# Designs tried in a protein design run: designed miniproteins, single chains, continued (5). Part 57

Each design is a single chain, and the fold is of that chain. pLDDT is the mean over its residues in the fold that is shown.

## One batch from the design tools (miniprotein)

Design m17968
Fold by ESMFold2-Fast:
Structure m17968 (fold): chain A 80 residues (1-80)
Amino acid sequence: LTAEEAGRLGAEAIRNSGGDVPTAGAAMHVAAKATGSDPLEGARIGARYAGGDPEEAYRKGVELNKKVLEQGRAAAAPPR
């Protein structure tokens, strides 16, 4: 996956979830890990594919991604 694909996946998850932040965050986290890029870059590209301004989405995405990562990290750490 490229950074472009990572951003597209994030935007698509947000659209399909109707704003379900945890689902969108998981998709972006997986995409960023696969590409080796920062999720912030994916948020910018995702905004372009969603038809929004990347600069505006980038700033707002930083705050939202932080909350999503906190919830996603807790869910992604199952007990052994």
Scores: mean pLDDT 56

Design m17969
Fold by ESMFold2-Fast:
Structure m17969 (fold): chain A 72 residues (1-72)
Amino acid sequence: MEHVEIRVTSAEGVREALDRYVEALLEGKEVTLLIDYDFDDAQSEAFGRAVLEARRRLEEAGIFEKPRPAPA
């Protein structure tokens, strides 16, 4: 199995890194996503939205299961 390391080093690189992450997982590869950037609150929110979109694509492909709701 091919192993791919994807590193996020800037806020601008988030989308590209997540696109590569999704593509590698859809190909059945093992992927390590490394966050090598100190995000502020706004950048963390933008990153979170990008992660949710990437996860949605993987869930549609049957790679991820929908997360179980946490107890209130």
Scores: mean pLDDT 70

Design m17970
Fold by ESMFold2-Fast:
Structure m17970 (fold): chain A 74 residues (1-74)
Amino acid sequence: LSLPDQSGKTGETITLTASRPGLLMVTDSTTGTIVAEARGQSTLTFTPTKAGTYVATAVGEDGTIATATVTVTA
């Protein structure tokens, strides 16, 4: 399972693509808040409202975990 790092801007849609389907989540690294989630998918889209660093996590159906950094600028 792999999940590449991403970057984007506030108000723009960011697409995260995992190498295989499972659970995908994006969490604000400063607050720990989950801002987006998808289940049974290999893709997850979210539109950030705040600049900062987010952590994307992919969990495969076999329990394999991959993480990526999402860097958002204003």
Scores: mean pLDDT 80

Design m17971
Fold by ESMFold2-Fast:
Structure m17971 (fold): chain A 79 residues (1-79)
Amino acid sequence: YEEDIGLAKSILENVEKRDDISLATAEIGLAVGLVAAKNRGDEETAKKFQEALDALSRGDYETAINILKELIKELEEKR
């Protein structure tokens, strides 16, 4: 889960910055995380990345941040 934790933390930092470039970078990171999780059969992690991506696309940055924080916590607890 090390790669997913690092990716989720990077995405969280980009969403928190709230500028157009950082938000675009976060969207790309969420899509990468979603595809990687699906490819390994991790439906739980894939669902969290999808929910965060959906929130970000709606401009609901608080929901996206909360989902990413929950995902990071869950992944760290699985180590």
Scores: mean pLDDT 82

Design m17972
Fold by ESMFold2-Fast:
Structure m17972 (fold): chain A 127 residues (1-127)
Amino acid sequence: SLEEQKEKLEEVLELINEAGRLFDEGVRAYEAGDYDTALAHLEQAREKLEQAKRILEELYEETGSEMVKKALELIEEALRLVDRIMALVRAGQPVPASLVDQARAKLDEAAFLVHMQLTVVKTEIDQ
C-alpha cells in the first residue's frame, strides 16, 4: 500500500540521516586521533546503512521503482566506502579526504532520492 511505502521511506530517510551524523562523528574522532571512538561511530553508521539497505531492497522488490533502485545502489556504494575507511583506520594508514567526501556525497544523494520518492508517495495519498 502507499501508506506502507510512506512508512518504509520515512524509516529509510531517518536511518540515512542517523548514519550521516554517526559518520561525521567518526571522522571527527579520527581527525582528533581517537581511533577507537572513530571505529565505534563508523561501525554504528555502517549498521544503520545495512538496515536502510534491507528496507530499500524490500521497497524495490514490491514497487519496481527506479528511484528506489538508484538509492539502493548509492547506499551500497556508501557501505563500500565506509568499509574501506574503517580498514585504513584499523591498519593505522591515512584516510584520504577524497574517500570521506565521496561517502558524504553518496549519502546526500541517497537521502535526496528517498525524500523525492517520499514526496511522490505523500502526494498520491493526499489526493
Scores: mean pLDDT 91

Design m17973
Fold by ESMFold2-Fast:
Structure m17973 (fold): chain A 67 residues (1-67)
Amino acid sequence: SAEEERRLELARETLQGITDGLAQANGGGTGEAEVFGPDRGVGIARTPSGTYRATFDGEKGVTVEKV
């Protein structure tokens, strides 16, 4: 439905923003985010200082780790 599509779009934009922020904070680079549901997704920030992963779980928010 349109409501589900809108929720997915907001989730994608939120996770993309977090992923881009990780890239910028770590020397720039590429941020790519994919959502699998309104509260689920993964973002990868590939930077000069290393690769960072943001995992979106709506119950717990976003978990960030260096890979």
Scores: mean pLDDT 80

Design m17974
Fold by ESMFold2-Fast:
Structure m17974 (fold): chain A 84 residues (1-84)
Amino acid sequence: LTQTDLNNFERFVKLPGVNVAKLKALVEFLSGEFEAGKIKKGDIHLLSQALLEYKTLAGKIPLKVLAEQYNIPLELLEQAAALL
């Protein structure tokens, strides 16, 4: 993970219902997926941006649309969003 990826995840602590434990769970999940070769570093960055947009807009843009916009797997975005 890059410093930019970590900084993006730190922004989630300011969102309603997000705390350090949820951020840790999300980072551990994404690190595990990366170590398993299921995602690349670029995917983590795009995923963090999609999650920030989703939470900031209170879900007004559907996860499916964000997955298409950021070119990330919908399943991965849905799993990550569920952890927050």
Scores: mean pLDDT 73

Design m17975
Fold by ESMFold2-Fast:
Structure m17975 (fold): chain A 89 residues (1-89)
Amino acid sequence: DALERERAELDKMLQKLGDKTGVLPTSPSDLRQNADNLKAQAEKARQQGDYLTAADLYLQASDLYEQSGDFDTAQQLRKKAEEWRKKAS
């Protein structure tokens, strides 16, 4: 009711701020799902020999895992990104 309406109003305000500043409010679970998708895409790029694309996707996934609070997975993916970037050059 009033509480739900207040929450929706806050979410709308945060979206407007995100549009202006480039910072979008996203839930930790949504961040984790997006990170998993990027990780899967990175693995496909790696298997195809596109090491630069794989490295970029691992870095993007790492950033999303870090934002979701999964610092260990983020660190592992950053190391993988550096490894594949090194192989690309």
Scores: mean pLDDT 73

Design m17976
Fold by ESMFold2-Fast:
Structure m17976 (fold): chain A 61 residues (1-61)
Amino acid sequence: VEALLAEARAEAAAETDPRRRAALEAGVQLSEQMLADGEPEALVATVLRAYVAEARALPAS
């Protein structure tokens, strides 16, 4: 899950569309909180992938 978090953070930092960036940042923040709360890495990876996919599917603002 650390590699997925690093990729999502990098994608958020490179994203110029504010809506897509916000979605990526939300996914990273939620994933970090879930890990802090002791949630399984497999579940956190699934949630993070869903946020990344949704962010990529958003139309340009």
Scores: mean pLDDT 79

Design m17977
Fold by ESMFold2-Fast:
Structure m17977 (fold): chain A 98 residues (1-98)
Amino acid sequence: SKWTEIGEKTREERIEIVKLIQNGAPKEEIAKKLEELVKKEIELAGLSEKDKKELHELLKHLLKKMKTPEDFLLTLYAVGTAILLLANGKEIPESVYD
């Protein structure tokens, strides 16, 4: 599946983020690696330029709200969900921004 291919192509970046979290790295370093991973997932999803722009704006919004390790995982989940919705011709619900 397309989603499985994205997962395989981003495996190393996900491993790096997990290691940073496990080693208690600064939140700023984790956030940077998370941003890099998510941007790569957006590009690999093969979406329109409009949808990519909307996802990048969502990512910027969520990154500003990150405070805890749990927020990093919620950000990954929220953007992943948004990519899946857009890939299936659906709109991103406002609840994803919360």
Scores: mean pLDDT 77

Design m17978
Fold by ESMFold2-Fast:
Structure m17978 (fold): chain A 68 residues (1-68)
Amino acid sequence: MDELIKEMKEKLKKGSEGDSKSVAEMVGIGIRMISEGHTKEMNLIMAEYYEKEGNYELAEKFKKKAEE
């Protein structure tokens, strides 16, 4: 769990800098988190990512999913 969260955040940081490979790897980690039942944490990380990108509508949608 902790290792997946750390890896996802690192890949997300590189992805926000324009690294398409890191974006793909982040998606793979997100799928693993969902498969392990950590959907809420994955949704929160995605919400932070979209908020940082200025896509507030997607950020709010992911926040709602995290609360379910």
Scores: mean pLDDT 73

Design m17979
Fold by ESMFold2-Fast:
Structure m17979 (fold): chain A 57 residues (1-57)
Amino acid sequence: MKYEKYELKKGSFTVKVEEIEGDGKTTLIIERKDEELGVESKTEYEGKTLEEFIESL
């Protein structure tokens, strides 16, 4: 099983990305937090890598 974690921060905005690979499946978990707005969101993608997510930005 492969596990990678990244964190990106800009001003009050923080994005945490976890990429989990196991049993031939990849799961990408993206957590976004904005401290100024007090808002958090968490999204899970099946079969999507961090590289593919970055290319979609």
Scores: mean pLDDT 73

Design m17980
Fold by ESMFold2-Fast:
Structure m17980 (fold): chain A 93 residues (1-93)
Amino acid sequence: MANAKEVVLEIDFGKDTLEQIKEKAQAAVDAKPEKLKVILRNGPELTTPVLARIAARDAVKAILEAGVKPENIYAEPIGQPGDEAFIREVERA
């Protein structure tokens, strides 16, 4: 039987705690997929763009600490041309 060749992990950083985000990211990394994609979503729980960006930053940091590479992280709630630059800035902070 074939192992999972591609894993897509969706994380709602407005609903999921940082601990839950770390656990989900770690489980995805531990599955050792050939390709891993992590999608960060802001659910309706965060009502302001400022809070959404702060939570996204903390979530990205937690995902990077779990071993996910920056190129495999996609932050939908920021939805900006600079999303990759933002993710790499968080990695360096």
Scores: mean pLDDT 65

Design m17981
Fold by ESMFold2-Fast:
Structure m17981 (fold): chain A 66 residues (1-66)
Amino acid sequence: SAELRAEARRIGERLARMYLEGASPEELHSAAMEAARRLAERYGVSVDEAGRLIEDAAVQSLLRLL
């Protein structure tokens, strides 16, 4: 849905910013896993599907900031 994609984009942008600000791999992994779980629960999709959307958005955000 459009709402799912918009929320994944916001989460991805936050994760990209955390990465650029020097967050540890553990911090990034914990934040991404928690976000994927919450999106999966809220929108009735798999954690894998939510994680893919978040990952794609984070990569797109990083490319925009480079």
Scores: mean pLDDT 85

Design m17982
Fold by ESMFold2-Fast:
Structure m17982 (fold): chain A 69 residues (1-69)
Amino acid sequence: SAEEAIELAEQYAKEGRLYVAIQLLEELIRTLENPTEETAPSIRNMPEEKRKELIEKARKMIEELKKKL
């Protein structure tokens, strides 16, 4: 799920895997903004409010992680 992807990115960041964490978050944002037929149903059927909140959270995390590079 999208929430699990954010949690996984947080875990990678804690491990010092900043590049991997950033890539995962950028992929998540792309998926949330442009879901396809192959996108997981949990993401495709997500309420718009939740989608916007997750995109904002992911973007803020990317900005914070890029400062550490």
Scores: mean pLDDT 80

Design m17983
Fold by ESMFold2-Fast:
Structure m17983 (fold): chain A 106 residues (1-106)
Amino acid sequence: GLEEIEKLLKEASKHVRRAIQAARDGNLDEALEHAQKASELFKKAAEIARELGLTEVADNLEKARDYVEKAAQLLREGASPEEVVATLEKAFPYINKADEAIKKAR
């Protein structure tokens, strides 16, 4: 239900922030691990949202996941930490839109 989506979104958001911090610190392996964890959590949240017919929630969670996956690919390709951070930060508008859509569904 909505509570499970909220919990998954909160955990995914924490992993996005940890990936950003790890990338800034030059710990690219840790950044990749957190990006992968965030991606999986957004995927699970989006699947639950789709099952409940919460289209706006699911669409925004999928967009957040797209940016996290792009950042993971940049990390695998040895892109600069600055590019990785900028890509991860692009997920936050969609995280915020998903959170707002969840609140409206209550």
Scores: mean pLDDT 91

Design m17984
Fold by ESMFold2-Fast:
Structure m17984 (fold): chain A 86 residues (1-86)
Amino acid sequence: MEKRVEEMRSTKSAELEEQVEALQRLLEETEGVPKISKETLEYYKKRIEGKSDEEIEEEMERMREAGAPRETLVAYAIAARILQAE
C-alpha cells in the first residue's frame, strides 16, 4: 500500500506536510528531474542550511523570476527537501 505522511505529521507540524506537497509540485512543473551533481547539491544544502521554510520559498521564487536555469532551480528544491526530511 502507499505510504502515508502520518509519521511526519506526528514528529513535525502539519506545515511540513504542506511544504513537502508544494516542493513535489514544483519538481513536477520542472520538465523531469535533471541530473544534479553531488557537488551542486551539497553547495545548495550549505546555502539553505539555517534558513526558514519561508526564506527558502522566497529565494526559489526570486531565482525563478531572475531566470535561473532549470538545473539550478531543481538543485535548490531537492536540497531544501532533503534538509527538511533530515
Scores: mean pLDDT 64

Design m17985
Fold by ESMFold2-Fast:
Structure m17985 (fold): chain A 84 residues (1-84)
Amino acid sequence: MSEEQLLTEIAAEDPALASAIQEAVEAEAAGDLNTASLAYKHALLLLEQSDLPEDLKNDVRAYLINRDIDLGVKDLVAAVERVT
């Protein structure tokens, strides 16, 4: 499933969750790693409270966790570059 397809399906069933995910992606693209990390965590909290089908919920959870992990790696690299 593409990111666009996933966001479209979420927006139909939970527009607040879709908005939170989009905000996180935009913050990450802007290089605001702190805002992106908080937005991904907020999206995960909204996901756990959503009434999405379990299959879609599992796909979204995997996507958000993978993005947050990648963001954590980017934040560590940025922290090392700031000190060195």
Scores: mean pLDDT 75

Design m17986
Fold by ESMFold2-Fast:
Structure m17986 (fold): chain A 77 residues (1-77)
Amino acid sequence: MSREEIERRIEELERRLKELAERATTPEERHLVVMGGSSLGVAKLALFFGLYESAEKQIRKAQELADQAEKLIKERS
């Protein structure tokens, strides 16, 4: 997988987490967004060092956390 593809996935996920952060109101929702952001931060560092496999693993973790946060937000709505 190219660096450009990983960078694009990080940008898309960063945008999604920002939108979820604006909608998160409960401590549980906020915690999931914070953890997702942390995993995304690690993915950026891994990408900087050329550790593409590690970056992809962290992107997957951040996506799972974002999915969980979105589910809780939708269940509240």
Scores: mean pLDDT 87

Design m17987
Fold by ESMFold2-Fast:
Order: C-alpha cells, then sequence, then structure tokens
Structure m17987 (fold): chain A 115 residues (1-115)
C-alpha cells in the first residue's frame, strides 16, 4: 500500500492522470483487501477505478502544483481513505460524487493546515 501511494504521488507530480488513477486504484484495493476481503468484487473494483479517475480528473492540476512532498503524500493517503469509505457504504454515481466532494474538502483542509 505505501509503495502504491508513493507511485501515485510520483504520477501526480508528473501530471500523469492515467498512472495516478492506476496507482491510487491499486492502493485502495489493497486497503479494501486488508479491511474487508469479502468486499473485493468485480463491482467494487470497477467502482474504485471510477472514483479514482473522477478524483484525479478533478484535482490533478491542483495536486501537481503542490511542492511539499510530505503534504502531497498526506493528501493522496486522505483521498485513498475517502474512496475506501465510499466503496464500503455507497454505490454507483452517489459513491463517485461523494468521493470527489470529500476529496476536494480534504485537499482544501490539508492545504489550509500547512499555510
Amino acid sequence: MEELIEEAVRAVKAGDAEAATEYLSKAVLELLEELSPGAVTEESKELIRRMAKAVIDRLLPQLSAIEDEELLREIVEAIANSILGAVLTLSGDEAVDTAVRQAEERVQELIEQHK
């Protein structure tokens, strides 16, 4: 999981939306497997990919501008946890919309704390 977060951070810094989405999705999947192995289904895997893609598409320009690597790592970890929470409690478009909203709120909160 930590290695996948580090790879997601590198992809974000490079502005690589496809790689960032892939590594973020894999990190969330490892977290889901550790927390609730029975929840790992084809449906949950696809939902995680949809959420990760929506978050990265929305936030990548803001995230790639973050110079503090420690802050960026904290943000990516917070995003992964938000996606994990959404996949465990919600489904379909509601999960995607909720993951994006929570990620935007968390990113703004963490940036404000590091001012």
Scores: mean pLDDT 83

Design m17988
Fold by ESMFold2-Fast:
Structure m17988 (fold): chain A 67 residues (1-67)
Amino acid sequence: SVPYTPETRRLALEISVELLFSLAEMEELREKLLELLKAGKIEEAVELYEKHAEEVNKRMDEIVKKL
């Protein structure tokens, strides 16, 4: 069980902030991907998506290590 302490609350807030930034980045990524797809730049869209997935995986791994 995760203890409910000031330290745990601080960690939860840090995780929440990271999640909010990740969601904002996903919104920007969505817009860029849609623009690339409309322009027929499929390969560029795939590359952008894969690069973002790697960055998200790295951030999630760092968050999990703090839990």
Scores: mean pLDDT 73

Design m17989
Fold by ESMFold2-Fast:
Structure m17989 (fold): chain A 59 residues (1-59)
Amino acid sequence: MVEEYTIKEGDTVESLAKKYGIDPETIENWLKKNNLTLEVGRKLKLHLFDGKLVDIEEA
C-alpha cells in the first residue's frame, strides 16, 4: 500500500517514527537515501505493508 502524506508543521523524524511504530534512525536513513528533508508542505509517498512503514520516497 502507498499513502501520500503532506509534511505538517511540527512533524519530526521522532514524531513520524512514533506514529508509524518504527525506529527514528530507520526513517532518517530513508530520508537521507532519497535526499529528502522534513519540510512543511512536502509530499511523500509512504510505502506501508501490514500497517508498518517500510519505505519513504518523494511524491
Scores: mean pLDDT 78

Design m17990
Fold by ESMFold2-Fast:
Structure m17990 (fold): chain A 83 residues (1-83)
Amino acid sequence: TIEQQIDADPSDGTLVLELVETLRNLGKYEEAIALIERVLPHLSLIEQARLLERMARIYRDMGKEEAAEVWRKRAEELRSQAE
């Protein structure tokens, strides 16, 4: 399946997503945000949408619900525009 192909041959974007989730689970929120900001301009729209969804989760974990909602909506818009 396409899913198995992505898992077997992860892109830089996939590896970044895994690292961001690891940093989030360790409570290293500022490091996770900095990583996302650094890589975001160099990734595809689909990978950007995935990273912004993770950014929304990080802000929610930090108790910044308004910021989390903004990033969640932006991720949804990018996902819809990705072709």
Scores: mean pLDDT 75

Design m17991
Fold by ESMFold2-Fast:
Structure m17991 (fold): chain A 91 residues (1-91)
Amino acid sequence: SIKEFLELVIKSIEDLLNDENATKLDIQMLLGSAELAFATLSRLYPGNEAVEEALRLVVEASERIENASLEEAKEILRELRERLKEILEKV
C-alpha cells in the first residue's frame, strides 16, 4: 500500500540520520531507491496526489544534495522526512 511504502521510506531516512557512519553516498543511494519506488507507485496509481508529491519531494532533495556537504545533506534529509510525514497524515 501507499501508506506502508511512505512509512518504510520515512523509517529508512530516520535510520540513516541516526547512523553516525552514514556517508553522503549512503544518502544519495537511499534517495535513488526512494525515487525509483515512488516512480513505480506513480505508474501503478496514476493521478494519486500523495505519490506524485512524494516523488517530487524526493527528486528535489536529490538535486539539492548533489553539491551539498554531508551536514547540509542531513539537514535536507530531515526536511524531507517532515514533509513526507505530512503526506502520510493525509493518506
Scores: mean pLDDT 89

Design m17992
Fold by ESMFold2-Fast:
Structure m17992 (fold): chain A 106 residues (1-106)
Amino acid sequence: SAELRALVDQLEAETDPDRRLRLAQELTRKINSSTDLTPAEAIELADRLRRVLDAETDPEVRRALAEAILAIGKKNLKVSETLEDILRAIGYILDAIGVLIDLELQ
């Protein structure tokens, strides 16, 4: 989806944590409502979001990014046709769950 890519482009360029939080939350909403997300697009967006998450220090933004990655992983799992794509989607889901658990335990 061009809209999802545009939101990730904005998120990668955004330096303000409040605006990053809003963009990550908007991404989760758009991912959950998307009906045209392909496995290739889901993998691209998940990899980009993981890089943003790895560099993120704000706990609320980290949580929102993890929720977006979880949403895209779940969506991708439903549309994945190959074992490799399914395993990749499961990997994104598990990584996102790990971040969410870490944030809740601290």
Scores: mean pLDDT 81

Design m17993
Fold by ESMFold2-Fast:
Structure m17993 (fold): chain A 82 residues (1-82)
Amino acid sequence: KQKALDFAKSLAEFARRLLKQGRIDSAVAAAEGAALYLKEAGLDEAAEEVLRLVREARRSRDPEEKRRLVEEAVRVILEAVK
């Protein structure tokens, strides 16, 4: 449980760094990875919210919308882990 939460937090922080580097699609993938670890930790509601944001980001053709959705996903992950 704690290991899964630590991985989710690390991936959320990694996604934030990728956004700062302009690597938006990589940041989306990192947020998706974090959601899978949230689900493993039993935080299903937070994981589903993050996955919805990830799916919306992948379907968007606007880089700024993708960025905002990933930033929102990172916020959800960090709030869920503590």
Scores: mean pLDDT 86

Design m17994
Fold by ESMFold2-Fast:
Structure m17994 (fold): chain A 76 residues (1-76)
Amino acid sequence: EEEVELFIDVLKVRSLFVQLRKEKGLPFDLTPEQLEELIKALRERIDAVMPTLSPEERERWRKALEIFEKLAKKRA
């Protein structure tokens, strides 16, 4: 049950990452520098929404972000 919610939150983080990439006009094939810049922007965007979330949602979003960052770096 909690694992399913975490998976959904990882997909939400991925969607936000894709949106940020499109907003910056960056290609699908990112350089390491472009990837780091997008991850930084992703962290800033998530931090901006944290005050609107419950404590339980904040914990899941932090875990989802950590999982996404590991997966993104592994693919680079």
Scores: mean pLDDT 75

Design m17995
Fold by ESMFold2-Fast:
Structure m17995 (fold): chain A 99 residues (1-99)
Amino acid sequence: SAAAARARSLLDALRAHEDAFPAAYPIDLSRYPNYSKVVDDDLSLEQLQARLDAGEIASVDEFLALLRQMIDNYLRAAPPGSRVREAALALRALVDRLA
């Protein structure tokens, strides 16, 4: 569908971005001990791709909401001034630009 094609295009753009690294790699809990305490439903680019491929995402708006939730999870867990937080802010700006 056009919605699925648009969502995959957005996901590909995020995967290609240099600031995608926090969403592409597992969180090191020794550096971010609050991650598991503040994030109930953890999302990654891999999980979002799997949901798209399974047909579980019905619209571009739903996909954008999940992308923003993923980024917000990183912002909630990452301490101020961290590279992970800076990358999450850059990804948020990219999503807002591509939406």
Scores: mean pLDDT 70

Design m17996
Fold by ESMFold2-Fast:
Structure m17996 (fold): chain A 88 residues (1-88)
Amino acid sequence: DVDSLIDKAEELAKQIRNKDYRDRILALLDKIRANKDDVAAVEKYANEMGDVINEAYLKEADNRQSQDALNELKKTISQIMDAIKKKA
C-alpha cells in the first residue's frame, strides 16, 4: 500500500534533527501523496527528495538518529517508487 509507505516515510522524516530538512522532506512527501497516479510527477519529487536527503546526510553526520532515519527513508522512497510504477 503506497499510503502506508508514505506514512512510514513521514514518521522517519520527523526523526531528522534539522527542522529545515525535515520540513522540506515532509513537503515533498505531501506532493508524492497528492500525485501518486502521475509517475512523472512522483519521479520528479522523489529525485528532489533524494537531493535533500543527500544534503541532510552530509550536514547531520554527527547525529546517529538523523543518519539512521535518512538511511531508512532512502529505502522507503525506493519502495514507494516501485509500488507506484507497478500500479501504472
Scores: mean pLDDT 86

Design m17997
Fold by ESMFold2-Fast:
Structure m17997 (fold): chain A 73 residues (1-73)
Amino acid sequence: PSLEEYIEQARALAEQGDAAAAAGDFDAALRYYQQAIQHVQNYLLATGFTSEEAQRLLEELRARLAAFEAARA
């Protein structure tokens, strides 16, 4: 599996979270965002944190999750 495949999978999970939020399923949206973050974290841990692209995606996903939690609190 390439780095591109892992990044695409994590982004797909985040997009599923966005779709769930739009449908009013906020519990599912939260779970999808958390799964996307966990996927990127697991990849980074396995690769020794050498991927700047994956690290940037992790930062983006964490910011998105934080904004979502703040908006729904």
Scores: mean pLDDT 77

Design m17998
Fold by ESMFold2-Fast:
Structure m17998 (fold): chain A 84 residues (1-84)
Amino acid sequence: MEEERLKKYKELLEAIKNQDFDKVIEILRSLGREDYAKQLEELKKEMEEAKKNNDPVRYMAAQIDLVGLLLEIEREAKKEIEKL
């Protein structure tokens, strides 16, 4: 179980590094982090709507929030890896 969790957290860090946000969401759900998965999905939708509406202010705000959330997820993942 701990080895499987370690593998998932390492895969999560790789997905973040590769900017594969769909993969990040999938791995977060597999780790039981529906809270983070939902937040990422909502920010992704906000960015897509901002692009569609040519709204650079909304796009930048959502992008800043996305970066902040990804940094939080990365910090938690690294902390969990060190505990396993």
Scores: mean pLDDT 83

Design m17999
Fold by ESMFold2-Fast:
Structure m17999 (fold): chain A 104 residues (1-104)
Amino acid sequence: AVLEAARAGLEAAFGQAVADAAMALAEAILDGSLTVEEWRATPLEVRERAVLVLSMLAAGVSPEEARAIMSQPSVEAMREALRRVLAERGLDPAYLPPEEVEIT
């Protein structure tokens, strides 16, 4: 439900190719199949969108909240909407990872 809302929102805002790439990356992270080399080789645009999807899942947002977040016109507006949901739930905005996540 949340993943379906995220895919639909990414497709509507950024097109099917970006949506497919970001969702594939997010799914690979969730199932543990992504390598560090594949992450580093992935374009920043795709990484930012995949991280947004993962942040929504980690925050436990509802499918309705995910649809509201994904209806925003830009990644920055989507991140702001997610920060508002996190704040309303008493969660730290630090759950939003920085634009580039280095695991070291």
Scores: mean pLDDT 73

Design m18000
Fold by ESMFold2-Fast:
Structure m18000 (fold): chain A 79 residues (1-79)
Amino acid sequence: SPDMELTKLLFRMMASVTEAELMVKNPKASKEEKLKAIDEALEEVDETLEFLRKNNAEQSLIETVERNREEVEKLREEV
């Protein structure tokens, strides 16, 4: 169902975003590992946005995910 697919996408997105945030803050992680985690998080965010837009999701949810994308992109400045 679309609701179950959305739930799975949101959990995958949040997991990848959390991984990127943790990786960027990890002093033992390489620059390459940090950038890879950011890129993987952005891919999951973009996949979620594509699903939301195609399924005419609530605008507030689309805007929340777009803000998450901007925050993940800003993590590049911390690498």
Scores: mean pLDDT 90

Design m18001
Fold by ESMFold2-Fast:
Structure m18001 (fold): chain A 82 residues (1-82)
Amino acid sequence: NELIERARELAEKAGDTLLVNAAEQLEEAEREKDPLRREILIGIALINIGVAKLVRPDDPLVQEAIRLLLEAIERIEKEQAE
């Protein structure tokens, strides 16, 4: 997933370990075939995204990484519908 890969690159450049962890959780969620485990992984990613946004609201790399991760979540949810 190009969105998750790009978000991870931006998060690493920003030094934001929460967003790096969120990207890894979403990569795992894409591979997860159990709906409940996938939901849990997405939930943990959303918590990491929320905390990162709270602590670094003005960092443009953090803002763009968050945007890409949220778009990735929408795509994962859409793919898991079928």
Scores: mean pLDDT 84

Design m18002
Fold by ESMFold2-Fast:
Structure m18002 (fold): chain A 66 residues (1-66)
Amino acid sequence: MARAAALQARFRALLDELRRNASDPAKVRAIVAEMQGVLAELDRLDPELAAAMRKELDAALLEIAA
């Protein structure tokens, strides 16, 4: 459980960093790649939590694309 909580905290930090760097395509690409890695590890520990976090990433990417 502690590992999943740490990954969730890391994902939220990356989501905030993604929003702060929305105007920089290279940074957005790098942050998304790191977030996908966190989601893959989180999916092994807590698939429902990983699905919820993926939905938050998808929403953030739609906001940035608009």
Scores: mean pLDDT 83

